# Designs tried in a protein design run: designed miniproteins, single chains, continued (3). Part 28

Each design is a single chain, and the fold is of that chain. pLDDT is the mean over its residues in the fold that is shown.

## One batch from the design tools (miniprotein)

Design m9010
Fold by ESMFold2-Fast:
Structure m9010 (fold): chain A 100 residues (1-100)
Amino acid sequence: MYVVILLPEDATVEQRVRLGELVSEHAPESARIYAITRAGEITFVLKEEVPEFLRENDVKALLVEFSTEEEARELARIVREETGFEVRLAETREEALALI
């Protein structure tokens, strides 16, 4: 299961860092986190490095891979409630990338 978090073009640095902190805090250790830049680069990011990565890079989406649907839905709920950013769920990586 994948969570796709879309960052708006006008997202502030503070909003991007807050998203990174929420993902770092609430994603399980088994989750894999990928940042997709506005240039179209896909980068694997360690959980603890997500806030600083989002501060320093022009990221258009985070793609978070989960082993369980429950963990994916919980992160999606938290991110929607705390940031107001658009969050989508996908079963496959191909479906998730098509949402970006």
Scores: mean pLDDT 87

Design m9011
Fold by ESMFold2-Fast:
Structure m9011 (fold): chain A 61 residues (1-61)
Amino acid sequence: MSLLERKMAELEAGKIDRITAADLAADYTDEEVANIIAAADKDGDGYIDRAEAAALRARTA
């Protein structure tokens, strides 16, 4: 299970409000973090919110 999958699950469970670059930087490089956020961030705010995480979950689960 990847850090991103864990963070998406925590966000959906209400344990965190959003996923930030700093949350992902613990296990990913800056380039990997940028790619993950770019893939998930549909509104361009630089964060992965609960709706975006739910959409990713629906595509990957």
Scores: mean pLDDT 72

Design m9012
Fold by ESMFold2-Fast:
Structure m9012 (fold): chain A 75 residues (1-75)
Amino acid sequence: MKVERVRVLELPGGDTLVVVVEADKSTSDEDLERAGEEAVRELGERLGRELEVTGRSISVVGDTKVLSIRVRIVP
């Protein structure tokens, strides 16, 4: 599996982030989910905060498969 890009979006309010993992559409959902779990783990370590996953979605846009993971920063 080859992840093309990982993005982190901050939502207004400062307690919610969206981790977006982009890969080729031929990538399996299992491999994409593993990459997403790793990205959330690394983000939590980098921020020194606990993150709670509150939502996940997978979509295909053109030739790209996109996993969006909504995470909340635990106070």
Scores: mean pLDDT 79

Design m9013
Fold by ESMFold2-Fast:
Structure m9013 (fold): chain A 99 residues (1-99)
Amino acid sequence: AAPVKVSEEDVREAEEWIEELLKKYPGDWEAIVEEARKKLESIEDEERRERLAQLFQIMLTRKVIEEIKKKNPNLKPEEVEEIKKVEEQIAAAEAAMAA
């Protein structure tokens, strides 16, 4: 699906929420996802909820990839290539949302 356009304020809000969740639940990605879901469900504005949900998905995926790389410095070439493809997709989605 095409990413929705987001404001600089939406990006900042999503970054702050992710940082708070990472600090509260370090390394517990299931808890982070569950708390993000609950926070998103509290948003009554459907368009804002959709924008923030896409931002959280993109940003959390990036953080998960960073953690995988940090814990697994000796990744196989095939795994590195798959990670690069996901990183390229995330970068393209972020660029589309920012434009």
Scores: mean pLDDT 74

Design m9014
Fold by ESMFold2-Fast:
Structure m9014 (fold): chain A 60 residues (1-60)
Amino acid sequence: MKLSEEQAKKFEKAAKEAAVRALSADPTLPAEEVRRIALEVGAKAAGVSVEDAEAYARES
């Protein structure tokens, strides 16, 4: 879990936007699926692995 402050901000913003977008497209998506989408999109935007992004989210 080693995200810079800039990477953390990019992750948080992209993850939230991805979750909102996913739910707008399909409001019946289970929470697990929304979380997976948010983690993948957030990690990509921050330039980190999904594993590192998940560790950051658990600690935050």
Scores: mean pLDDT 78

Design m9015
Fold by ESMFold2-Fast:
Structure m9015 (fold): chain A 68 residues (1-68)
Amino acid sequence: GDAELIARERALLAEINRLPVEEARAAIESLLSPETLAVAREIAEKLRRIGDAIQEGLAQGRLPGPVK
């Protein structure tokens, strides 16, 4: 249930705090289900594309940007 998932997440966070960044990432990927990882990666990819489009738009003057 949700409580069990939250407890597992807290345990993972405690473990992460004691690992190098690369090993912490590997531990997260190992503990999450393939379905959860797929969703997380899809969201991350969409956010990256949105970010890239915003940056490209600003560079090309297509979006309102900061005053130079």
Scores: mean pLDDT 64

Design m9016
Fold by ESMFold2-Fast:
Structure m9016 (fold): chain A 83 residues (1-83)
Amino acid sequence: MTVEEVRELAKRAIDALEAGNYEEAKKLFIEMVKKAVELDTPEAARIEVATLLIMVGLYLETGDPKIEELIKEVVKARREALK
């Protein structure tokens, strides 16, 4: 697993989110945070934080409850990955 794989998952997750493909976005965001936590490098952490901030930013712009549920599921998956 590499930082480049985390970056590619992050790009795909954002693309899916912007396209309104929330189920695909959820899968990709969850995979991205799990891989970032597993890799445990400062570079992976920076990609994770930046990607999650883009997701939160879109929620703040739109107020879309589907994005709120996505955020909750991603945060839950991240907490589970830290165990």
Scores: mean pLDDT 84

Design m9017
Fold by ESMFold2-Fast:
Structure m9017 (fold): chain A 65 residues (1-65)
Amino acid sequence: GEMEEIEKRMEELVEEAARAAREGDFEATRRVGREMNELLAKYKSERLEELGERADREAVRAVLA
């Protein structure tokens, strides 16, 4: 359904965000972050919340490692 497609898109964005952060791709990081925030603002699901938290952890890890 629609939610499964949204959750899959969020998973793809989490992976893209981690890659962009590691590569120092500032433009991609901004774009991906904006899209993730739009999904989180429009939709509410336990899975989306978990994926958002995972993206934050991976971004912090990439900056601090």
Scores: mean pLDDT 76

Design m9018
Fold by ESMFold2-Fast:
Structure m9018 (fold): chain A 61 residues (1-61)
Amino acid sequence: MVGDVARVVRDWTATRPDELTLRKGDLVEILEEHPDGFWHVRSLSTGAEGYVPSAVLEVVG
């Protein structure tokens, strides 16, 4: 992995086409941190990319 990895700490349902739906326990690669609190991430299970609230993520490495 070339970016930091984060674990999803609670379910998130996408509200916009540029967001990802994630479930608690999913692992994502952080591609870009943004100061508005939405980070651009890639799902490690599906390879899908999109924005999610940083509040649902815990950085693990």
Scores: mean pLDDT 80

Design m9019
Fold by ESMFold2-Fast:
Structure m9019 (fold): chain A 98 residues (1-98)
Amino acid sequence: MSAELEQKREEERKKVTEATAKALRAIGLLLSGENIEEAVELLKEALKLLEASKEQQLKFLEGARKLLDYAKEKLNMPEEVVEEGLKLLEKLEEEIKK
């Protein structure tokens, strides 16, 4: 393998690691409700780093909605925080579908 190919593989692994860290942080924020806007931004950045297809991005948004529903039902997250998160995810879905 050339040094350039090794560097590209390391860069790709670094991007996947960064995307995973952002996704995990987003999940934590979605479950806590501490900063829903930051959670959605982190999710958007993670999907961009992964170069996810539209179909993959939509599946991720569905997962995020399920996490908000779980936080509402099981973690007593305020309804206003859940509603804000759902609106932000809906806006992101509309951008993905364009």
Scores: mean pLDDT 79

Design m9020
Fold by ESMFold2-Fast:
Structure m9020 (fold): chain A 60 residues (1-60)
Amino acid sequence: SALDEALALGAEGYRAAKAGDYRTAAELFQRASDVAAAGGFTRLARDLRAESERAAKLAE
């Protein structure tokens, strides 16, 4: 399901962030947000987008 896919991508993003790979984390959280949005999970999509933006800033 879109929910399961978004959660799996989000979990990969958290693992990348824990490893210090903030660029990969930002990309994974953005993909997770897009999948959540396509599935109609608006709140989850918003929260994942915020995680992507935080990771992107840390990658700078």
Scores: mean pLDDT 90

Design m9021
Fold by ESMFold2-Fast:
Structure m9021 (fold): chain A 72 residues (1-72)
Amino acid sequence: GSGTQIALRRLIQEVEENPETTVEQVIEALENLLKKASGRDREILEELLERVKKAKNVEEALELMKEALQRL
């Protein structure tokens, strides 16, 4: 839904503006978004979270978040 899309876009911007952000911090932020998500938005975020947990770096996590944003 619109709320989830806005929240994820905001998270992407925060990560891009903060080069010290870790993959672990991105995981925590996505887990917090999942607590408020439902239906298809929740399914997309759950898939995104599992992929981000396997990401090698923050740059890969950003690409995954941007890809998920297109599906919301």
Scores: mean pLDDT 86

Design m9022
Fold by ESMFold2-Fast:
Structure m9022 (fold): chain A 74 residues (1-74)
Amino acid sequence: MDKELAEKLRERGEGLAEELRRLGLDEEAERLLELTRKAAEALAAGDREKALAYAREAEELLLAVAPEAKARAA
């Protein structure tokens, strides 16, 4: 289960980061990839609490950049 969840997190993180890069948000895309990578690594190691913490940080990052991403997409 953790392996499948880790792969899912990596895949979704990569997709979102690609969208951010297309909007010129390269720094935020790299940070998102770092957070989702760390979350996936924690899941693979069996540390679900640490994985949830990194996933939460990734969610907060996406919410914080949403206004800028929306402005650039227009």
Scores: mean pLDDT 80

Design m9023
Fold by ESMFold2-Fast:
Structure m9023 (fold): chain A 99 residues (1-99)
Amino acid sequence: NPLEELEKKLREEQLQKEAEEMKEISEYLRKNRDEITERWKNLKTERERLEFNLELVKEMLEFLEKLDPSNPFVKELKELYEKALKLYEEELKKLEEEK
């Protein structure tokens, strides 16, 4: 079936592209891991930790914007981090208003 062979090729090309972008994400995270760990250890307050998480999420979203938006993995990660951004902004606002 020529359609099944075409679908197989498209799936393989998509998987290779996804693997390449996952490698970029892994290399980005590995490069920044030690810096992230050191920054996190020096945070003393709940506010500082929320501000750091917010900064980290923004940096990740900026990185993901450079990748192919048609990649389902990139799209899923972007949606996840956009939700995390909103949650951390709401938590930071609560700390400023209530604590």
Scores: mean pLDDT 72

Design m9024
Fold by ESMFold2-Fast:
Structure m9024 (fold): chain A 61 residues (1-61)
Amino acid sequence: GAIVVVRGRVPRELVEEHGGEIVAEADGLTYILVPEERVEELVRALEEAGFEVVAVHAVEP
């Protein structure tokens, strides 16, 4: 899995459509857990919707 970090508030529906789950919101950032195979899909969807992807971190199970 991976954590995708986005600046600002992201609609839950957009995240869930692309296999993600919002796990935290802090300091103007949204933290999204997503399966590794869907990271590229989620990042693309977020950027096309106008959100800034700040970081992507691989997560070991």
Scores: mean pLDDT 85

Design m9025
Fold by ESMFold2-Fast:
Structure m9025 (fold): chain A 92 residues (1-92)
Amino acid sequence: AIQLDPNFAEAWNNLGNALKELNRLSEAESAYREAIKLKPDFKEAWYNYAVFLEELNREFEADIAYKEAGVEKEPFDKEKNLEEGKKLTQKL
């Protein structure tokens, strides 16, 4: 894997926040996704992305992003998401 500059991931996360404030939602999502892609362990970017998804009423995707950020909403959702992922992998 390429060693990525942490400052670059932070710049994308900050850009996502700024684009969200400007109501440029598609561009904000792309910026958050780039931050996460560059630094998958960037908990703050996952948290900001989760909040963004919640505001768009994308609750399922938001729940996954919150879990990646280290924030668990409900224990039952964790088992449900694990079972769904397992079924999807077995069907393909």
Scores: mean pLDDT 72

Design m9026
Fold by ESMFold2-Fast:
Structure m9026 (fold): chain A 59 residues (1-59)
Amino acid sequence: MGGSMLTALLTGARGSGDKKAIEYAEEAIRAANKGDETKSNEYLSKAQLAIAEAGRKAS
């Protein structure tokens, strides 16, 4: 499946419970489906940062 890494990101975002992380992960998937690698990578990075921040705040 061409989006396996992005699917893993979305799973992590959902696990974090952070709405913004989920939104960024979904945007990364949408951009990848359109072939926009630059935008997909930008949202991927934002989603990862949001997941990390949610983990720190929840602890």
Scores: mean pLDDT 78

Design m9027
Fold by ESMFold2-Fast:
Parts: C-alpha cells; structure tokens; sequence
Structure m9027 (fold): chain A 93 residues (1-93)
C-alpha cells in the first residue's frame, strides 16, 4: 500500500528532522499528516487506512529517534534518504 509506505518513510524523515531541531520536526510532522490525509481523500481511502498510515508514521518516527541514539550519523543519513523517497512517492499520488 503506497500510503502506508509513504507514512513509514515520512516518519523516518520527521525523526531525522527532530534530531536536528524539535521545531523543524514538529512542522514536518504536521506537513506529513496533512499529506497523508490529502492523498487518502484523493485516492478515496477509508479513514481506517488513513489512520493506519499515520500510525505507521508514528512507529517509524519512534524507531528513527531510537536509532539516532545508537548511531546518529548513519540514522540521520538514512532518515534524510527516506524523506526524499517519501517526497517522490507523494509527488506521484
């Protein structure tokens, strides 16, 4: 499911932004949630599917913050790459 995949990748990206700046992370979280809701409406998905994508984003966000505590440089690079891939997926939705 593309929306679920977007959520997972966007969550990692938000985690990377939060690691650099909590304010930037909060703004990117709000932006990602808005994108999930917009894509869900455009694709005619159920509220359950939209909520699942937001939940996946939250899980990926928490996983990314945990990874950044163990290996911050590798985790940051992977989170930034995930965010770029999320942007590419959203552009095709």
Amino acid sequence: DELLRFGELAGAGVGAKTFQSREAGQEEWARAVARIREAGEKLGLSRSDVNAAIAAMGKAYRDQLAAAKEDPESALAQGEAAQREADAIFAKL
Scores: mean pLDDT 84

Design m9028
Fold by ESMFold2-Fast:
Structure m9028 (fold): chain A 78 residues (1-78)
Amino acid sequence: SDDDRVIDTIRRMIQTSSNSDRQILSGIMGNISMARSTGNQSFIDQVVSIARQMLSMSISDQRRVYIQMQRRIQQVVL
């Protein structure tokens, strides 16, 4: 699926990334996992779409978007 392709891309990026970049990429994977735990497919699709967009962003933009998504997911899970 598209979701699995995005996750596989992130896993491959983690293998070649610096320690700080690895933390952000691992965080993005964590956001996808937390979104999946809600069982809300529309929300999961949104989080995966944002993750896909983030893969073409600068690392500083990835950090900003990651934090915003993490906060949104925490509000839905809680």
Scores: mean pLDDT 75

Design m9029
Fold by ESMFold2-Fast:
Structure m9029 (fold): chain A 61 residues (1-61)
Amino acid sequence: MKHTEEGKELARQGKYEEAIKKYEEAIKEDPENKEAWLNLGDALRNLGKYEEADKYYEKAK
């Protein structure tokens, strides 16, 4: 699977820290992948890291 899809699967399982790692790999391969930036923000928000999540949401715009 592509790293973004692997991250989404981990997030569905509630494994947000592992999902973040996969989204970071997706962004490293393709920095223009807005979906990966958005999903990284969502995973951080689920971990209660709201300020960090907002930073990544800005990157998704």
Scores: mean pLDDT 81

Design m9030
Fold by ESMFold2-Fast:
Structure m9030 (fold): chain A 74 residues (1-74)
Amino acid sequence: MLKEGGKAAMLFKIGDRYLALLVEGTEIVGAISGRTEEEVREKAEKLGYEVVDVGSATNAEEAIQKAREKLATL
């Protein structure tokens, strides 16, 4: 019930890049990439997505998998 309609971003460091996975409810609806955490965070927040998680992954596919695991345990 809580966060069911919320917009959130899960931020991942992937090597020298950053990826924010945009989440609405339990679904990944988009992605933003950038070279710095601050750049990606700012872009996500401008689109109305609150950065709620910061992690790391080896590539974008791993980041998506980690995000799905977190959403499945919510």
Scores: mean pLDDT 76

Design m9031
Fold by ESMFold2-Fast:
Structure m9031 (fold): chain A 55 residues (1-55)
Amino acid sequence: MEEYIRKLAKEAGLTPEHVEEILKRKLSKSMAEQYIKAVKEKDYEIAELILAVAS
């Protein structure tokens, strides 16, 4: 899981800090994918909501 998330985030151009937020909160694969998409699309409100719900 971790390597998959790191690869997907890197391909989307996310920072290491975004990856650490995913791993720290232990997001499911689907939640992590939704978070990465939200950050890539600059939907930061949705990204924060995903982190809050997943915690």
Scores: mean pLDDT 78

Design m9032
Fold by ESMFold2-Fast:
Structure m9032 (fold): chain A 58 residues (1-58)
Amino acid sequence: SAALEAFLAKPRVVQEVAARDFGVSVEELRELLSQGLSPKELAEKLGVSESSVSSFLR
């Protein structure tokens, strides 16, 4: 997915900070991004607002 590719292009520290801010592991966040979920579906799975996910994905 485009979201996973964009995420994997980020430095490891940025990936770790994003995962921490969403309350998941980097590996779990990568799995969720690989599923091609919409921002709404990602927000529901992560327990955060859709705006937070949209801001992260840009």
Scores: mean pLDDT 75

Design m9033
Fold by ESMFold2-Fast:
Structure m9033 (fold): chain A 102 residues (1-102)
Amino acid sequence: MEKLEEAIRRVAELAREAATAYKNGDFEKADQLIREAAEVVAEYMKSLPESERKEALQRFAITAANAAQEVVSDDEAARLTRKIMREALKLLGVEGLPPEEP
């Protein structure tokens, strides 16, 4: 499905909300929104062929950083974006477990 633009918009919204929660000191809400953004990224990525995944990951990272920068400092936006991308990569792999395939 060609839903990249929809996924990008959703990630931007979640990144802005996470940055707003972080700015307000609501770290629990910020972490929840980071996980939701990571799930959107991972779900979309699982639907793509491997050749398209790197480009889409870069687009999501840029989108999250730009959206977070509207609310928090560039430094804080970069940290938040890294958290989203790391969680998304864990969801694309088996988080906390090694791959089971020999």
Scores: mean pLDDT 78

Design m9034
Fold by ESMFold2-Fast:
Structure m9034 (fold): chain A 74 residues (1-74)
Amino acid sequence: SMSVTLEPLSKEEYKELREKIIEELRKEGASEEEIEEGLKLIEEYVKEVGEEEVGKELKKVLLALEIKKELEKK
């Protein structure tokens, strides 16, 4: 389905989502330095729009990584 229900993320759920993104990036071959730079950009973005909005964008990133994984399987 193309329908998504957005609910407020707890700080714990946000942290878990962030860790999942990091793990997927490592599996895709991202370096620790690239991950650290990405995390700094995420923290800057959190300061601008808050954790809930950033959590929504991280869910999109996780889905994009999942799609990329399927495309690279060939």
Scores: mean pLDDT 68

Design m9035
Fold by ESMFold2-Fast:
Structure m9035 (fold): chain A 66 residues (1-66)
Amino acid sequence: SAREEAAQLVVKGQKALDEGRYEEAVEYFRKALELAPDMAAAWRYLAEALEKLGRLEEAERARARA
């Protein structure tokens, strides 16, 4: 299902975030949110990855969606 696929993308995003691959983490979380935009945790992780990249305005918008 789309939600199961989104959950797997979140797991990949979390691993990328833990490993300092912030742009890759953003890509995984964005793909997850295309499939399941109601995943509050994925919006929070997206905001964290964007903050690590210094993309602060995008991070604030992502956090507001959580």
Scores: mean pLDDT 89

Design m9036
Fold by ESMFold2-Fast:
Structure m9036 (fold): chain A 96 residues (1-96)
Amino acid sequence: MTEEERERHKEALKGAMMAGAIVALEEGLPEEKLLEEAEKYMSEEAKEAIRLGIKYKDNKEVRELALKLKKLEEEGAPLEEIEELALKLLELVKKL
């Protein structure tokens, strides 16, 4: 596995975690509870991903991508498709 492949995988995981945070908020999970869950991970990258999800939760494009990503996960789509959408979500957030 190349350094580029490892970096892509890390970015995709960050995007997926951010999408999960947005979906949880849309489904009525309080922001406070989501932050408590972030603390359990103790990972700076996981905490940052969740905070980015909270920050951009009201952005329509970010929300739509997050919901699409969650639907793909629920439907058992190939991991590659899920990772591609997660990367697109992260790239969108980086441009905002």
Scores: mean pLDDT 77

Design m9037
Fold by ESMFold2-Fast:
Order: sequence, then structure tokens, then C-alpha cells
Structure m9037 (fold): chain A 79 residues (1-79)
Amino acid sequence: MIKEAEELVKEADRLALEAAEAAKRGDYERAAELLERAAELLEKAAELAEKAGDKELAEELRKAAEIARKWAEILRELA
């Protein structure tokens, strides 16, 4: 994996774990904000992967970002 993209994915994973903890406590608004931020980082990682010629990784990361955004929307509706 491209080093910069890998670091962004690690940060996105950290934010997703924090979002899960926030949701467990009923902080749905905070969980949604954290997932939206994770999606932004995953999209940036996808751009870096695509520039490096790894279209497959870029597609995977964009799908992960879309899933994170959909979960953020659901959590905002619950807040």
C-alpha cells in the first residue's frame, strides 16, 4: 500500500472505532461526525491510490467511504 494512503486508512480506522464507542453511549451525532471524517480520509486515500496506479485499491477505499457516509446519515436520523 502507498505509505500516505496507508496512514490515512489507519486514521480512518481509529475514527471509526471512536464512532462505535460514541454510538454505544448514545452519542449518535458525534458518531456521525466521526464517520463523516473517516469517509473524507478514505476518499483522500483513494485519490492517492489512483494517482499511484492502484485502481483496485482506490475502488475499495471509495466503497468504504460510501459505507461510512451511509452509516453517518443513519446515525444522524437517530440523533
Scores: mean pLDDT 85

Design m9038
Fold by ESMFold2-Fast:
Structure m9038 (fold): chain A 55 residues (1-55)
Amino acid sequence: SMADIERLRELAEKMSETVKISAEMIIQSFEERPASDKEIEAAFLNLETMEKRVA
C-alpha cells in the first residue's frame, strides 16, 4: 500500500548515507512497479540488516 511505501521512505531518511542510496533505489522500483506486501516487508528487513552491518 502507499502507507507502507511512505513508512519505507521514513526509514530510509534515518539511515546511513550508503544504505540510504540503496533504500531510495528500492523505493523507486516499488513506485515504478506494484509491490506485494511480502516484497515491502522483505525490503524493511533488508534495510535494517544493511544498517546494522554499516554501523
Scores: mean pLDDT 76

Design m9039
Fold by ESMFold2-Fast:
Structure m9039 (fold): chain A 83 residues (1-83)
Amino acid sequence: MSKEDIDRTELYEEIREENIERLKEAGLSEEEIEEYKKQLEELYEKYKALYSELEAQAIAAIKSEQFVEEELKRLEEEKALKE
């Protein structure tokens, strides 16, 4: 059980850092990266009220990962259209 909690915390941190790097490489502005951070924080606060802190972090990370995947796909499509 304790290892599961550690894995969830690491997943939250890895997803946040990795996605920020991907968004930077994709050419997003600092404002867009700040918006991503805000979305993740809002999800965390929402679930923190209903679940344990570690569970809230894991849920927020998983949901934000899906959002970022869609944004990255959109950016790839825009790049393909521009050359």
Scores: mean pLDDT 68

Design m9040
Fold by ESMFold2-Fast:
Structure m9040 (fold): chain A 81 residues (1-81)
Amino acid sequence: SGAEVYERLKKEIEELTKKGVEAAKNGDILAAIGYILSLIGLGFDVELLLEKGVLSKEQAEELLELIEEGIKKILEELKKL
């Protein structure tokens, strides 16, 4: 079941990152910020799922790294406006 949670979170992080980058490129600053906030929220979910033993340490570290990279990509696109 932890593997299913990992794959679902990974997909959600990737989809939010894609949408956030697209919003930033289109000049939709408010939507891009909303996607950053959603990624931050997923970070708290990952940490809680790690604490409860649903995710392994390796899975949690990989997901948190994807979240950080996603936020960074959205911010880099916003800085180009």
Scores: mean pLDDT 91

Design m9041
Fold by ESMFold2-Fast:
Structure m9041 (fold): chain A 60 residues (1-60)
Amino acid sequence: MKEERLVESFLHALRLMKERGVPLERIRKNAEAMLKSLEKVLSPETVERVRAEFERILAE
């Protein structure tokens, strides 16, 4: 399965949004929306790990 590529692309996009000065609340909102779509492709375990990782990125 190509889960690792989807995860890396997603996390990279979040970092780019932060670098571009998008408000953290907007980034979080967008991340939640994207994760809802990814739930159809990714395992529940992977979705939970991705959610934890994007929270880490936002906390940086």
Scores: mean pLDDT 76

Design m9042
Fold by ESMFold2-Fast:
Structure m9042 (fold): chain A 65 residues (1-65)
Amino acid sequence: SPLLKEGFRALEAGDYQKAVEAFEKAVAEDPDNPLAYGMLAHAYYQLGDLEKAREWLERARALSP
């Protein structure tokens, strides 16, 4: 997915807010893909938003037990 690629590039650049935006769009385009949910959790973790990181990680686990 181009949006997943954009999100990964943002993570590598340390631009965690852009990573969140890209991965949120990736979730919207493919809501059944747990990878985008897991990457959103990772981006929120890097931002220090542990509550959102946990929420998105739980959603990822629900899709990929």
Scores: mean pLDDT 85

Design m9043
Fold by ESMFold2-Fast:
Structure m9043 (fold): chain A 82 residues (1-82)
Amino acid sequence: SMERKIVLLLTAALIQAIGAEIEGKDVSEVRKYLLEAARAVDEGDYEKALEYLEEAIKLAREKGLEDVAELIEEAKKLVEEM
């Protein structure tokens, strides 16, 4: 299902963000918006999910977490098709 693919991508992004946090990088806001986006997807609120994903992409890039940002962009594209 598309929801399963979205959750998998968000989970992968979250795991990579946690990896960066273990290395001492502050990813608290990126993690917060990823979890909020996942909740919005679970609730079927795709407009809110898109808002949270856009903020997560911006914050990930500001922190130099390009791999995280790319995973979130893939999830965002799938949410846009819902």
Scores: mean pLDDT 88

Design m9044
Fold by ESMFold2-Fast:
Structure m9044 (fold): chain A 105 residues (1-105)
Amino acid sequence: DVPPLLELIDAIAAAARQGKDQTEAIKRAGAKAIELKASATIFGAGVGQALASGVKAANLAAAFYYFSEGKDDKGIEYAKEAGLDDEAIEAAKEEAKKLSAFDRK
């Protein structure tokens, strides 16, 4: 699952090439998209449908990345671009916090 997701995100980032910071966020978001893919089995169709869309998957992954960094404003912006409702955004933010907490020992 890792190589296909990173390949798609890398291709999108390379095509955009509008800013290095945005490219880095998209690449970092690729790792979070894998975790979000696992979480989609738990909390449902809205997130799962977004993951099936390459563009929406990249935006969701970026939102997860920013939420995991504590940059809620940026995370919310990307989650809205991915087409998430306020309730789904809150769920994604909470899942990002759980994943970050599991990384902290």
Scores: mean pLDDT 54

Design m9045
Fold by ESMFold2-Fast:
Structure m9045 (fold): chain A 54 residues (1-54)
Amino acid sequence: MDKVKKELEELAKKAGVEAPDEAIDSLAQAIVQGLADREPALKVFGQHLKQKAE
């Protein structure tokens, strides 16, 4: 879990968007629980955040 949370925080930072810890925690739990390949999903999530920030 902690690794996924850190990855999400890093992706949000790189995209220029910050999300509260509670949102990161909830999303991390959903990803870990529902997805085998977490890292590809984290990259897609980061791209989505970047698009919204623009």
Scores: mean pLDDT 63

Design m9046
Fold by ESMFold2-Fast:
Structure m9046 (fold): chain A 100 residues (1-100)
Amino acid sequence: SLEEIERLTLRMLDIMASASPELARLADVMREDLAEASDEEKLDMGRTFARFILNGDTVLDNGNTGTPLGRFMSLFSDEQREELRRLAEEILRLIDEAES
């Protein structure tokens, strides 16, 4: 459901906010945008963020910590990256199911 996608997206933002003060401020802006977003915009935000996390996880697993995406993902602990990956995979699954 859209409500589940929104909840999972908010959980990803909570993890992002824990990584640095700069990311906490960005997460606050994204939470505000999500709260005011249309259903279509909420799905687009969830999809974009989920894809970003999964791409970043792959880049970091390949040892590419020098890239901007690899540097971003390196801000998170192994436990946080595992949770972000699971949340991202579930968001994309729910979006695919909703669009089918």
Scores: mean pLDDT 81

